Designed miniproteins, single chains. Designs and how they scored, part 22

Each design is a single chain, and the fold is of that chain. pLDDT is the mean over its residues in the fold that is shown.

## One batch from the design tools (miniprotein)

Design m737
Fold by ESMFold2-Fast:
Structure m737 (fold): chain A 114 residues (1-114)
Amino acid sequence: AREKGEKAGEEARRYALEATRKGGARAGGRAAESGGRSTTKGATEGGSGVGAASGGVAAGSGYAAIMLGRKEDGYGAANAVGGGAVAAGREGEKGAKAAEEAARGAEEGAREAA
């Protein structure tokens, strides 16, 4: 369960980092904002306090990256969504849903920004 949740969190990071690399701060910020919101949803369903808190931070970071337009802020937001999702995944079963939803949200946000 932990390893699966951690892999999902790293998948979320990969989607957001790739979006930032290809489309800059706006693309990375979109992926992180979507991933962060999805992390919070999955955390509420799974009972992960870590996922709920980190999801909000990641969503805010993504929004800020979109507004500021700096590629470095996009990478920061991507690491915020990935780090939060991995931390949730480490909680085992209750965090796994948060991490899985983070990956799904980040992929959707990246696709919309492309």
Scores: mean pLDDT 84

Design m738
Fold by ESMFold2-Fast:
Structure m738 (fold): chain A 98 residues (1-98)
Amino acid sequence: MPPLLTEQMSLEETVEILKLIVWEAHRRGLRSISLAEAREILEETLSDELSELEIEAFLTTLRVMDVDRDGRVSVSELIDYLRSLGVDVTRAELLTET
């Protein structure tokens, strides 16, 4: 996958946002997440930390991950992307307390 479209977000910030989305998807009982659900999660948890431009850039990255073009990204695809960024995590680690 391409990196984030904005130079304002570091790799570390991207990883933390992806972990948050995976955690919130699991907490909500979701196996996949829509771009609308991802936006709601980011606005509920990181609205004070992320600009609208940064949220849009991140959502564009998630859209590229939607290989099936069904408007949703699976939790498995999000975890695989985290691992592609060099994050040594299992599903269990992402779904439990840090």
Scores: mean pLDDT 68

Design m739
Fold by ESMFold2-Fast:
Structure m739 (fold): chain A 74 residues (1-74)
Amino acid sequence: MEEKGQELYDQALEALRAGDLEKARELIRELEKLVGKDHPRVLRLRAALHYLEGDRKKATELANEAVDREEKLK
C-alpha cells in the first residue's frame, strides 16, 4: 500500500479512538477510493465504525469478511 493509504488508515483509527465518527467515515471513504471497498483494511475500519455506532451484527459480519479477504491475499 502507498504511504497515503497507510496514513489514511492510521488517521481513521485515531478518529475512531477519539469518537469522531464523522471524520472516521470521511477518512474511510477516501481509503475506499484508493484501495477499494473490499480491501481488508477498509472492512476492518467499517467494522469498528459499526461497532461504535451500536450495530454489533454488522460489525461482526464486516470483521469476518476482512479476515476472509486478508487470508485470500496471502
Scores: mean pLDDT 80

Design m740
Fold by ESMFold2-Fast:
Structure m740 (fold): chain A 99 residues (1-99)
Amino acid sequence: MEEKFDLLVRIGVVQIKAAVTLTVLKNSPFKHPELEKLQKEVEEILDRLSRLAAEVEATDPNDTEKLARYRAEIDELEQRVNEISKKADDLIKQLEAEA
């Protein structure tokens, strides 16, 4: 795969992970400030990923420095989504046990 296409595929995968996490948070029967905070963080990540997809699409495939910066940002956003997903799952499980 060319580098630009690989980045777009990675953005798509992170978008799916974030969308699933957001759905879990929105469908939670519990009202909790930490869940609301995590929901807002995921919504911001989804917005940034959509903008990144447009930026990568518009980027010259020979601009290796710019593509490397996008890769680093995508990696950071994926890590954040994984952390938020784990925190959401752990917190929902705790709230279910307390209900």
Scores: mean pLDDT 85

Design m741
Fold by ESMFold2-Fast:
Structure m741 (fold): chain A 111 residues (1-111)
Amino acid sequence: REQAVDNFLSSLDLSEEVKEILRAALLGLPEVEKDDFVEFLSELAVLLRLYAEKYGTEALNDLEALLALLEEAAEKGYLSFGDKEEDRFYLSDVLKELLPHLVALLREAAA
C-alpha cells in the first residue's frame, strides 16, 4: 500500500503539507483487494488532474476546496467540470466505495 500511495502522490503537483495529509488519509482507508486499491488511486489521480486542469494546479493545494470537491463527487457519484455530459467524470464502483471514507479521514487529518 505505502509504495502505491507514494507513487500516486508523486504523480501530482502537491505541497508537502497536502501530501502528508493525503498520505495519512489514503493509508487509513479500509482494506480492499490490491487491484481495487490500485484502480481507486488511478481513478482518483484522473479526477484530481481534471480538477487541476479546470481550476489550476494551485487548487490541489487548497484543502478546503479539495475536500468540498471530493464530498460533492461522493454524494453525486460523479463530478461535472462543465455543462455538457462529456464534462462529467462518473465514479467507478471502487471509487464510490472508498471516496466517502477518504473524505472522512481527510476531515479528521485536517482538524
Scores: mean pLDDT 76

Design m742
Fold by ESMFold2-Fast:
Structure m742 (fold): chain A 75 residues (1-75)
Amino acid sequence: MSKEELDREVTLALAQMFASIALKYLDTMSEEDLEKMIEQAEKMIKKAEEAGVEDGVKILKEVRERLKKALEKKK
């Protein structure tokens, strides 16, 4: 229970931190950096889904979509 709660809180905190950093630097990232960030977001989504952190999954999916839209504008 306590360990599972901690693991969920850490997963959510990491998702929020990733989202904050990715969205802050969205317009300054190169096409290659955007592709790498999309791959990282997909890995984090899988981890959050396995941990049952629905809020983390929602945040990461929103960030992934924004990264994809930014990438399309550069192509």
Scores: mean pLDDT 82

Design m743
Fold by ESMFold2-Fast:
Structure m743 (fold): chain A 85 residues (1-85)
Amino acid sequence: SMAEKAREAAREAMELVAKASGNDPLTVQAAKAAYRLAEELAKKGDPEGMVRAGISGARLAADASNSPQTRKAAEEAEKRMREVG
């Protein structure tokens, strides 16, 4: 379903933010908080909010990293979120 695709893309965005930070504990905690917010918005009937949270997470991963591989992975995650929205 579209909701499942959005949830998966948000999870990927969270993982990319964590990896771009070198798994910094505070950044991982912040990424998890963003993902929890996305899940809560979905439960309250805000699928656009969930998609937006995933896109923001992917953009943060891209901006935080000068690695072409990390940026490409973040762009792919953003693309998947946009395909759902």
Scores: mean pLDDT 65

Design m744
Fold by ESMFold2-Fast:
Structure m744 (fold): chain A 64 residues (1-64)
Amino acid sequence: METPLGRRIREAAEKAGLSVEDLAKRAGLTPEEVRDIIEGKRPVTREQLERIAEALGVPVSALG
């Protein structure tokens, strides 16, 4: 999980006390989708990025 986006998502989730499963549920995504996005195995859409940022309680600009 060494993409800049993936690192920021992971750090924000850790600070918020959210697991990948909790983050996925709040963002309306599957845990697999969130892991793939963090690992850079899947392209992220703007909508998915906005949902992840909202679920983390951070602005989209904080993720990149």
Scores: mean pLDDT 80

Design m745
Fold by ESMFold2-Fast:
Structure m745 (fold): chain A 95 residues (1-95)
Amino acid sequence: GIDLDNLSSLIATLAVNVYSGRQSMEEAVDIILRRLLALQRRYNLSLDQVIDLLDTAVRRAKDFLKKYLPDKAEELNRILDEIRRRVVERLRKLS
């Protein structure tokens, strides 16, 4: 099945890397988009199912970051929300 823990861990790692300046927002969005498009093809998912998968993974990433980096949770949540917004925008344009 779809490895939600792997996807959520990737998204959390990318948010931390954007926060620390190790990766650009554009690089993080491109990595997540590429992963989601691969999952969409492999599992024959609709656009709505891909967006639901992203939203579930982002929620899990937020929970993880709140637990392990509580002092940075607000800034990391803003980065995750921006990643989510940009990925959804790109997914809708590809439909």
Scores: mean pLDDT 90

Design m746
Fold by ESMFold2-Fast:
Structure m746 (fold): chain A 61 residues (1-61)
Amino acid sequence: SRGEEIKELYEKIKKEKGEQEAKKTMQEVQDAVEKALAAGKVSSDALFEMVKKIMEDSLKS
């Protein structure tokens, strides 16, 4: 499921970048999700793509 993919990305960030960086990435994800929801109608697909992109970008840094 999408939740499993997000958990896998989180564990990968934690393993490769450390726990503090993983926490920072999840705070960025949470802020982005809250902002998107506050702005109006957002599909589940769009939210998932946004979350995945933020987490993947964290792995590239």
Scores: mean pLDDT 80

Design m747
Fold by ESMFold2-Fast:
Structure m747 (fold): chain A 102 residues (1-102)
Amino acid sequence: MVTEEKVRNFFYSHDLPLHERLLRLAKELGLPGGSLERVREALENKKPDPNSPIASIGVFLGLEPSDRAEDLSDETVTLLAQLLNDLKENGPEETLKSLFDV
């Protein structure tokens, strides 16, 4: 199980671009290859409201410029932990249906 604490600690322990930190965390958690790439593609095709917490995932997937990892909100950490758990348990297609009605 991916906890918010694990996501937060991983991101603050790595001096890498945000998208690379997420990719490495996903690999460490044993997620299927391409799972994050599928989420990225869906976000490119169905751009969420910029004020939605879900829009912040685009930064971690490399869809837009990253400002700062230190500014990770608790809401964003919760959403990332949920995304990683959903991808691990259900795979990318079911996760996307849950998040975006794709």
Scores: mean pLDDT 69

Design m748
Fold by ESMFold2-Fast:
Structure m748 (fold): chain A 90 residues (1-90)
Amino acid sequence: SSILEEIKELVNNLKELIDNNAAKEDILQQVEQILKKLEELAKKTGNKELEAFVEEGKKLLTEMKEYSDEEVRRKAAQFALVVEDLLEKL
């Protein structure tokens, strides 16, 4: 779907931001954009695993605001891998 392609592009952009040592705020903003598109996909598909992931992701995003730049990059990298794995199972 178009939403699925948009999420893949956003995840690739997140990886580029991490690789380029982008500012914490830019990484957090990209994670938020991915979560918004995942929420849209969850609503469209009725996928409860995606809905639960988005809820937990919103909590993680709030916690990450208090993290160091290094911890934000590490957590965002893990988040990207989990999102890619979830999308492959759809």
Scores: mean pLDDT 87

Design m749
Fold by ESMFold2-Fast:
Structure m749 (fold): chain A 89 residues (1-89)
Amino acid sequence: DVVRDFEREISLEEVEKIFKEMEKLDPQLAKEYRQKFADTLLKGQIAAEAAKTVSDELAETFRQHYLDEAKKLFEEMKKIVEELKKQKE
């Protein structure tokens, strides 16, 4: 559900577009960010499921936090791509 909620606000196509731009500029860094992004969404899903056993409110809190973390990673990736473009120019 964290992945689905992220996809409603930011398309996975836009995420892939940023990864492709980063890969052209720095393939190693692109691999690291692909891994971090995937791990963040996976950890969010696991944490939300585990929190459900305690309370619905806690589950929503963890889901929201990991969704926000994934959005922050996406914004960070966009800034890195902008910086790499400036250095290559």
Scores: mean pLDDT 78

Design m750
Fold by ESMFold2-Fast:
Structure m750 (fold): chain A 92 residues (1-92)
Amino acid sequence: AILEEMKKNAEENKEGSHTITISRTRSDGTEGSVSVSLSDPKLAEEAEAKAKELAARIAAGEVLTPGEILAALTGIPLSVLLQEIEQARAEA
């Protein structure tokens, strides 16, 4: 699912935009979607490797939150991502 959505986004965005959209339905029927825009091709390559790891975890029956998926795709732990958001707000 995640890898298939990454491949779909890569095929649809042939012109320089690296956008990854992940949609998932939880076992309780809750739908969640997360979109990540990558401006750097290196980040896109790293995201693909992390998506393979996430796919393996999901295949093992692990339930992941959108925040955990986002953190894994960017290679940034959720705590560090939250700190970056706070820093950006402080500078705005």
Scores: mean pLDDT 53

Design m751
Fold by ESMFold2-Fast:
Structure m751 (fold): chain A 75 residues (1-75)
Amino acid sequence: VLELTPEQVELAKKIKEIFNKIQDALMAGDEEAVEKYLKEFKEIYDKLLSLVPDPAFQEEIKKQYEEFIEKVKKA
């Protein structure tokens, strides 16, 4: 079983936090805030992806990210 490093755990917490901010901004109709938080999410995502040594796990993370971005853009 692939265990997360402390840095990956911290990044996962930040991702959860940014998800809540994106959801709140979408609910408020604040397009500027949504764009800002999506940019921050991309930066955190890229950092997290760089710390994952398993290529198969990297592909799963990438797929989840792309599905999330598509869902946000359609909202």
Scores: mean pLDDT 74

Design m752
Fold by ESMFold2-Fast:
Structure m752 (fold): chain A 109 residues (1-109)
Amino acid sequence: DKEALRAEILAAVEATARRRGLSPEQIAAWLAEMERFLAGMTEEELEALLRAIRAPTLEEIAEVAAELYRNGASMATVVGIASRAAAIAGYDSEQAIEAAALALDLINK
């Protein structure tokens, strides 16, 4: 169910944003960006994003995202999923960039 997956991802975004002490305006902006990103995603891509958010390490976030490329997703989708999953999981901006870089490394192997 795509709608249930989208709702669960957006709930995770809001929960992390609140834990990080973001303003209501910053939370609304992140939720709006995520809704745009999730628009047009397949159920497989939504399930992978949710699995990546729940992954215990940056390396495992990258592995989940890289697997989508092997299943036909674009590099842009892989980078987008890895970086956003890391941010939602509570990692900082530098770590989110690292997750995307690790995912690109895995695609090239």
Scores: mean pLDDT 88

Design m753
Fold by ESMFold2-Fast:
Structure m753 (fold): chain A 71 residues (1-71)
Amino acid sequence: SMSPATRAIEDVLLRAYLRGEAVTAAEIAREAGVSQATARRILDELVARGGVERRREGRRTLYRAKPAAPL
């Protein structure tokens, strides 16, 4: 079952995706109400599971949701 912290992070990522925006771990942590360490751990898990894309842009790391698309 999904933790409340994971759900909050996924909600932030989905709202950003709908706005066409990619967001940093710090921004996600702030909006989800979790520590940056907790956000990075959960984001690592979501990236490993293919639900989130991680992209490096200069010195920033940006995250974007990958909604499951029908084939």
Scores: mean pLDDT 83

Design m754
Fold by ESMFold2-Fast:
Structure m754 (fold): chain A 82 residues (1-82)
Amino acid sequence: KKVKITVKKYDENNNLVGTETFNSLAEVSLWILEQSAEYSEELKEKMLEILEKQPVTEKVLEATKKLLEASGYEIESIEIEE
């Protein structure tokens, strides 16, 4: 399955500063990780590769949504294509 995820990005004053589009759950997860945690570049790249090979499921989408919401981001749309 192919996915397209659109998320809204807010600044510290709760102003909309941009809209980001991702082509996989792995890209979203890595992006969140870059905002909230310090990892080596090599480790981040390996994690992205592993996540991109993971099957896209409703459970994974819900987990990603919850993670984004917990991090102060909002999901505008999620599109799943086969």
Scores: mean pLDDT 65

Design m755
Fold by ESMFold2-Fast:
Structure m755 (fold): chain A 90 residues (1-90)
Amino acid sequence: IASLKDKLISAIRSDDFSELVKIFSQTSDEELDQLYNSTSNSLVRSILDNFNPKNNNPGYKFASKSLLDALRSGDLATFKKEYEKLSKGE
């Protein structure tokens, strides 16, 4: 069974936003916190800093409420729309 970390890395590297949304909608805040505290992978930390709605890290400044709500509810269409705005610096 692939670990949560392996699934997250694979989804990001393949631009699989469907899998990303699925991971965040199905993973508890506690499991996300545990991954953040245990990971030495800078890519995984960066993703969790931007997309974990529980994380109070000072770097967590760019995710909109709509993007976070879409991730947690499994709304792929809204996630893609909000992520496109973020990637363009909007």
Scores: mean pLDDT 65

Design m756
Fold by ESMFold2-Fast:
Structure m756 (fold): chain A 80 residues (1-80)
Amino acid sequence: TEEILELLEQLREHLLAKGVPENIIDGVELAIKYVKEGKYQEALEILERILEELKKLGDKEGVELVEKALELIRKEIEKE
């Protein structure tokens, strides 16, 4: 949905401003691509890995953005 993409774009801009490792930013861009393709399960798996990496980095704001996106993606997966 549009709201998921807005959250992921906010996350991407936040991480770019913080100078987070390039592989984490690449992961967010891949998650955005999967959401656009309706591949919510694949996006979920990538974002769960990103969440753990951001927790290790102590990026509380990034963690909050990922958790909000994950909540919305899980709701999309529950729709059949």
Scores: mean pLDDT 84

Design m757
Fold by ESMFold2-Fast:
Structure m757 (fold): chain A 91 residues (1-91)
Amino acid sequence: APSFREQQLEAARILLEIVKEAIKELGESEELKKIKELMEKLLEALKAGDIETATKHLKEASELVNSNPELAKKLEEIAKKKQAKVEELIA
């Protein structure tokens, strides 16, 4: 089984891919650019084992998404589509 750290790294990679897909579909807004930068910083902090910094960047990204309900809805739709594809591959 993958370690907890490997699971955290994989989750961070998936979150970054969701943001990249949103940029591809919607175009790069200032909000999406900032969220992408925060997700990249999250991944770097996790690779360094800096869980405190990783948690801070994740919280900042979450607060930014929650401040824009339309963006939150779009990110959730992209995440749901990616989850459905994973389930199709496993089934």
Scores: mean pLDDT 77

Design m758
Fold by ESMFold2-Fast:
Structure m758 (fold): chain A 94 residues (1-94)
Amino acid sequence: SERDELLDKLVEALDEAAKKAKEGDKEGFLKAFKEANDYADQLSKLLSPAELAQFRREVLPLMVAGQILFSAGDGEGAAELLREAAERVRALRS
């Protein structure tokens, strides 16, 4: 389904953003994180009300916190939070 394909793409984008954050690659991080945000926006229009509530509770706060940590110079902390976000997206997939 389109929902499942977008969930898989969001996981890939979050894992890539986490990798780039750990490497200190600012341009790579911003590109991957923008891609993750674009997929998250598309998903918000396809998820059921219950799934959207779970996504807003479990995934979006980790994405926001990861971006804040990267902007503060904590690439490893950003990577940890974005990997946790990816794990929460995988749980929504199952």
Scores: mean pLDDT 90

Design m759
Fold by ESMFold2-Fast:
Structure m759 (fold): chain A 89 residues (1-89)
Amino acid sequence: MTADEKLKEAVEKFLKAVREEKFEEAEEYIKKIEEIAEDEKVSKETLIEASTEIGVEMIRFVVFNRPKEQLELLEKADNILNKALLRKL
């Protein structure tokens, strides 16, 4: 599995955990996302894709009046991905 594939899988599992309100599981995937996103082998394109998916989920939070805890987790993941993206600019 490539670093890009690992990031995509971690983000997908994170978003699923957030949607299912499995907040402890989501926190574990945030740690995984941070570890993988710091790998220089992760492509800029994959980081942009991941950031986009989280952004879409943030819109979903606003539209469907979801728990505030979901927003906090999404913001943590977004900050990690943005930091990694800035390192590649």
Scores: mean pLDDT 82

Design m760
Fold by ESMFold2-Fast:
Structure m760 (fold): chain A 102 residues (1-102)
Amino acid sequence: MTQISVPDYISGRAGQPIIINVTISGVDIDGDYEVYLYRINDDGMRQRIASARASMSAGQSITISFTIIPNAGTYRLRADLYLITDNGLILIGSADTILNIY
């Protein structure tokens, strides 16, 4: 069973680089995978802020690191994991985190 995970809570300082580590564990099939990192607004709308691709073999695990420099505030972030296919992207997992910047 493919799993995507991100730390449940991340904190940092305004104007400093923050690293968000997204771990993909135990992919079910060989293929090309894409992670979209979203900011979730108060209205539930998601805005994509970053993406990364990786080729993986069945059973492989990787960590993808996203670097952002946020303003002060509390942010809800979501990482969505997609399998890339000839017919488009298939969503296979999601992970949520809270980013608290002061």
Scores: mean pLDDT 86

Design m761
Fold by ESMFold2-Fast:
Structure m761 (fold): chain A 78 residues (1-78)
Amino acid sequence: MSAKSYLGGAGQLGSDSSPDHRDRYQQLRDQGIQHLTDGNNQLAIQYGQQIVSLTNNDDPDVGRLVQQRLNDGIQSLS
């Protein structure tokens, strides 16, 4: 699985769990994936961390799953 797939899944999971912040989750996902495409892994990780932070505020149970997706994505970059 690619880092883009993990980051995409994390953003989608957040957007599905919180309709009020759906556009923000999609924006963070798309920006993170763009940074991965450009080879800016550190910036992509920062956008992933923003998805985790937002999801933890919206739904802590989903936030745990999003954190796991981010961790898997970071590992796939090694």
Scores: mean pLDDT 77

Design m762
Fold by ESMFold2-Fast:
Structure m762 (fold): chain A 87 residues (1-87)
Amino acid sequence: KRLTAEESLKIIGELVEEYMRKAKVSQRELAEKAGLSQSTISALIRGDATAVTSGQVVRVMEVIAELMKKSIGEVFQELLDRMKEAS
């Protein structure tokens, strides 16, 4: 089964929210570290595919990797694994 953009972004948003809880960072702090607006982070967590670009998703994943002391590849692999499970 092929995931829709909305389904994919929902999985991304859930993963980001989980990492935010583990790292104990707010949406504002994540936005400041990523160089994005808080509204962009909120849209990503909501799974609003019309309000978030792929480049913004990559930037958020880079910041999450730094906060979690993981490589960017490890964070993307976890995302891919969750997306495959949902398919």
Scores: mean pLDDT 78

Design m763
Fold by ESMFold2-Fast:
Structure m763 (fold): chain A 64 residues (1-64)
Amino acid sequence: SPELRRLIQETASRLENSKSEEEIDKVVEESRRRAEEAGLSPEELARFDAVVDDLAKDQRAKLA
């Protein structure tokens, strides 16, 4: 969906600009809350969570 794609893209940009594990954790938490409030379906929320988890892992690896 366009909304799912928008939220993923915004989260990816915020994670790419995160410079610490604490910033990554805050972005993930805020983005999950925004996705829940946006009224995404359970399937879209599961897909969002999976993509965001992978993006967060990639960003943590870059900072290590």
Scores: mean pLDDT 84

Design m764
Fold by ESMFold2-Fast:
Structure m764 (fold): chain A 70 residues (1-70)
Amino acid sequence: SLEKKREIGLEVMREFVKKETGKEPPEDPKEMFDLLLEELDKLSDEEAVEKMREMSKKVKEKLEEYEKLS
């Protein structure tokens, strides 16, 4: 479902923000997303694209695991 894809996406983004900042990300999805964009903006365009690709891969893996259990 779209809701589950968003849930997994938010989880992966939270993990990224926590890893990059060393701080607990905010509960509000918008604030968390703003922090994600801020961290990506600190990187080169090439590095930012690679990080987005890594996050996309993690979302896909987690979603596939969820679908196998459903």
Scores: mean pLDDT 79

Design m765
Fold by ESMFold2-Fast:
Structure m765 (fold): chain A 113 residues (1-113)
Amino acid sequence: MVLSPDELEEIRKRFEEMLEELRKIVEEALKKKSWTRDEMKELANLILALDAGFREMARLEGEVTPEQKRQLRLLEEAARLARQAMRYLARGDIDKALELLREALRLTLKALE
C-alpha cells in the first residue's frame, strides 16, 4: 500500500509522540535497582515491539536515513539481548536475565535519543 505524503507524515508524528512517552518509561525502568519477573517480561516485549515498529516504519518509508539505520541497528541488538534475557529467565537465572535486559534497555534508550 502506497501512503500519501500527508498520511505518512501523520503516521510519523504519532510514532514520534509514542516514542517520547516510551523513552520516559525506559528511563524510569533503568532507575530501578531490580525488576519482578513480570516487569522483565513486559520490558522485553516492549523492546521487541519497538524493533518491529521501527522496521515497519523503515519499510513504509522505503528510504532510510543514516540516523534511522543507527536506530534500527541498536534496536535489533536490544531485541537480541531481550530474547536472550527471556531464555535465562525461563531457566530461572534471574540475575543473568536482569543483566542482559538492563543492557537491552540501555541500547533502546540510545536508539530513542
Scores: mean pLDDT 79

Design m766
Fold by ESMFold2-Fast:
Structure m766 (fold): chain A 65 residues (1-65)
Amino acid sequence: MTSRISAIMIEGMALMNEGLVDRVEIEGGRVVLTVSTASPEQYAAGVAALEELKARYPEVEIRLP
C-alpha cells in the first residue's frame, strides 16, 4: 500500500511526541528510532513500545544512546 517507511515514520513521530523517542531518522532506506532516556520509567516504556513496533515492522532499527 502506501510506503512502509512513511507508516513507520508516522508511528515513530507519535512516540517522539509522547517523549518515548528522541529521534526519528532514515538511514539506508530504514527508519532508525533513538529511545529517550529522560527517566528510567520513560526509558522502559520507550523500549517496550519500540519492541512492539519492531515486532510489526522488523525492518525498523532501535538505537540506544
Scores: mean pLDDT 80

Design m767
Fold by ESMFold2-Fast:
Structure m767 (fold): chain A 88 residues (1-88)
Amino acid sequence: YDQSFQLARQGRIDDVQRLADQGDSGAWHSLGVYYYMQGDYQTSIYYFNRSNRIRPDSDTYRNLARSYRRLGDYDTARRYEQISDSLD
């Protein structure tokens, strides 16, 4: 992936947050993935939305769908999955 994803995999979240604060959409996405893996789906949705404001992409919409499904919001999850598929 990219530098922000590798930093997140290493647990260096403060470094990922700094990149995100500098406007790196990939860093916002990596924070979303990190919190999804921690089971914090609300926080993951927040960071994926921040990523999409800078650069919308299919992977981020797919991850939003996964996060909403984990929260039991299947209708919202399905809508984001359809958006992701339309961008591919």
Scores: mean pLDDT 82

Design m768
Fold by ESMFold2-Fast:
Structure m768 (fold): chain A 80 residues (1-80)
Amino acid sequence: MDQLKQEMVQLLDQLRDALLARGLRLAAAWVDQMRQQVETTDDPGVLITITQSAINLAKSLGLDDLAKQLQEVLEKIKKS
């Protein structure tokens, strides 16, 4: 689980940086809240919900490679 959480934190950091580069500060702050929830929870259901939200946000921005990486993390969480 810790490795999956670390991988998700790295992907959320990439998503936040992409949002900040676009001037989307409120969306970036929302991703920072997701990051904090990932660091503080061991509930797989919470991790699944956060990952799904991050995938949807990445897709809405056309960040298809990042969305694919988040989807791979989601599949690993569901198999745990």
Scores: mean pLDDT 83

Design m769
Fold by ESMFold2-Fast:
Structure m769 (fold): chain A 108 residues (1-108)
Amino acid sequence: SLDEEADAAFDRAYEAGRKHQDEIKKAIENATSVEEKAKIAGEFARKVMRELGLSDEAIEYAAKIAEAFVRGDPRVAELLREAMEKFGPVTAAAIVGIVAAIQDAMDA
């Protein structure tokens, strides 16, 4: 089902992000501004989503969402809605999975 595929996509993206957790954590800790942290998160999202074989457009949405999330930007909800509309629930779930991995790296 689409729900099972979305859950699996989230899990795959989350685990792919977790494999790079130490790298992103160190990069974020060494960042001197919120904007630098956002750029690091966006590049990390691009790297992981590219490894998972997403389209270039989906990769750029993942980066924008990760950057907005790190900034505390209220546009996160709007960008996620746009991603779901453009790419479907499975790709949107993968994007949420990478954002969750970034959040866990920042919180650890």
Scores: mean pLDDT 86

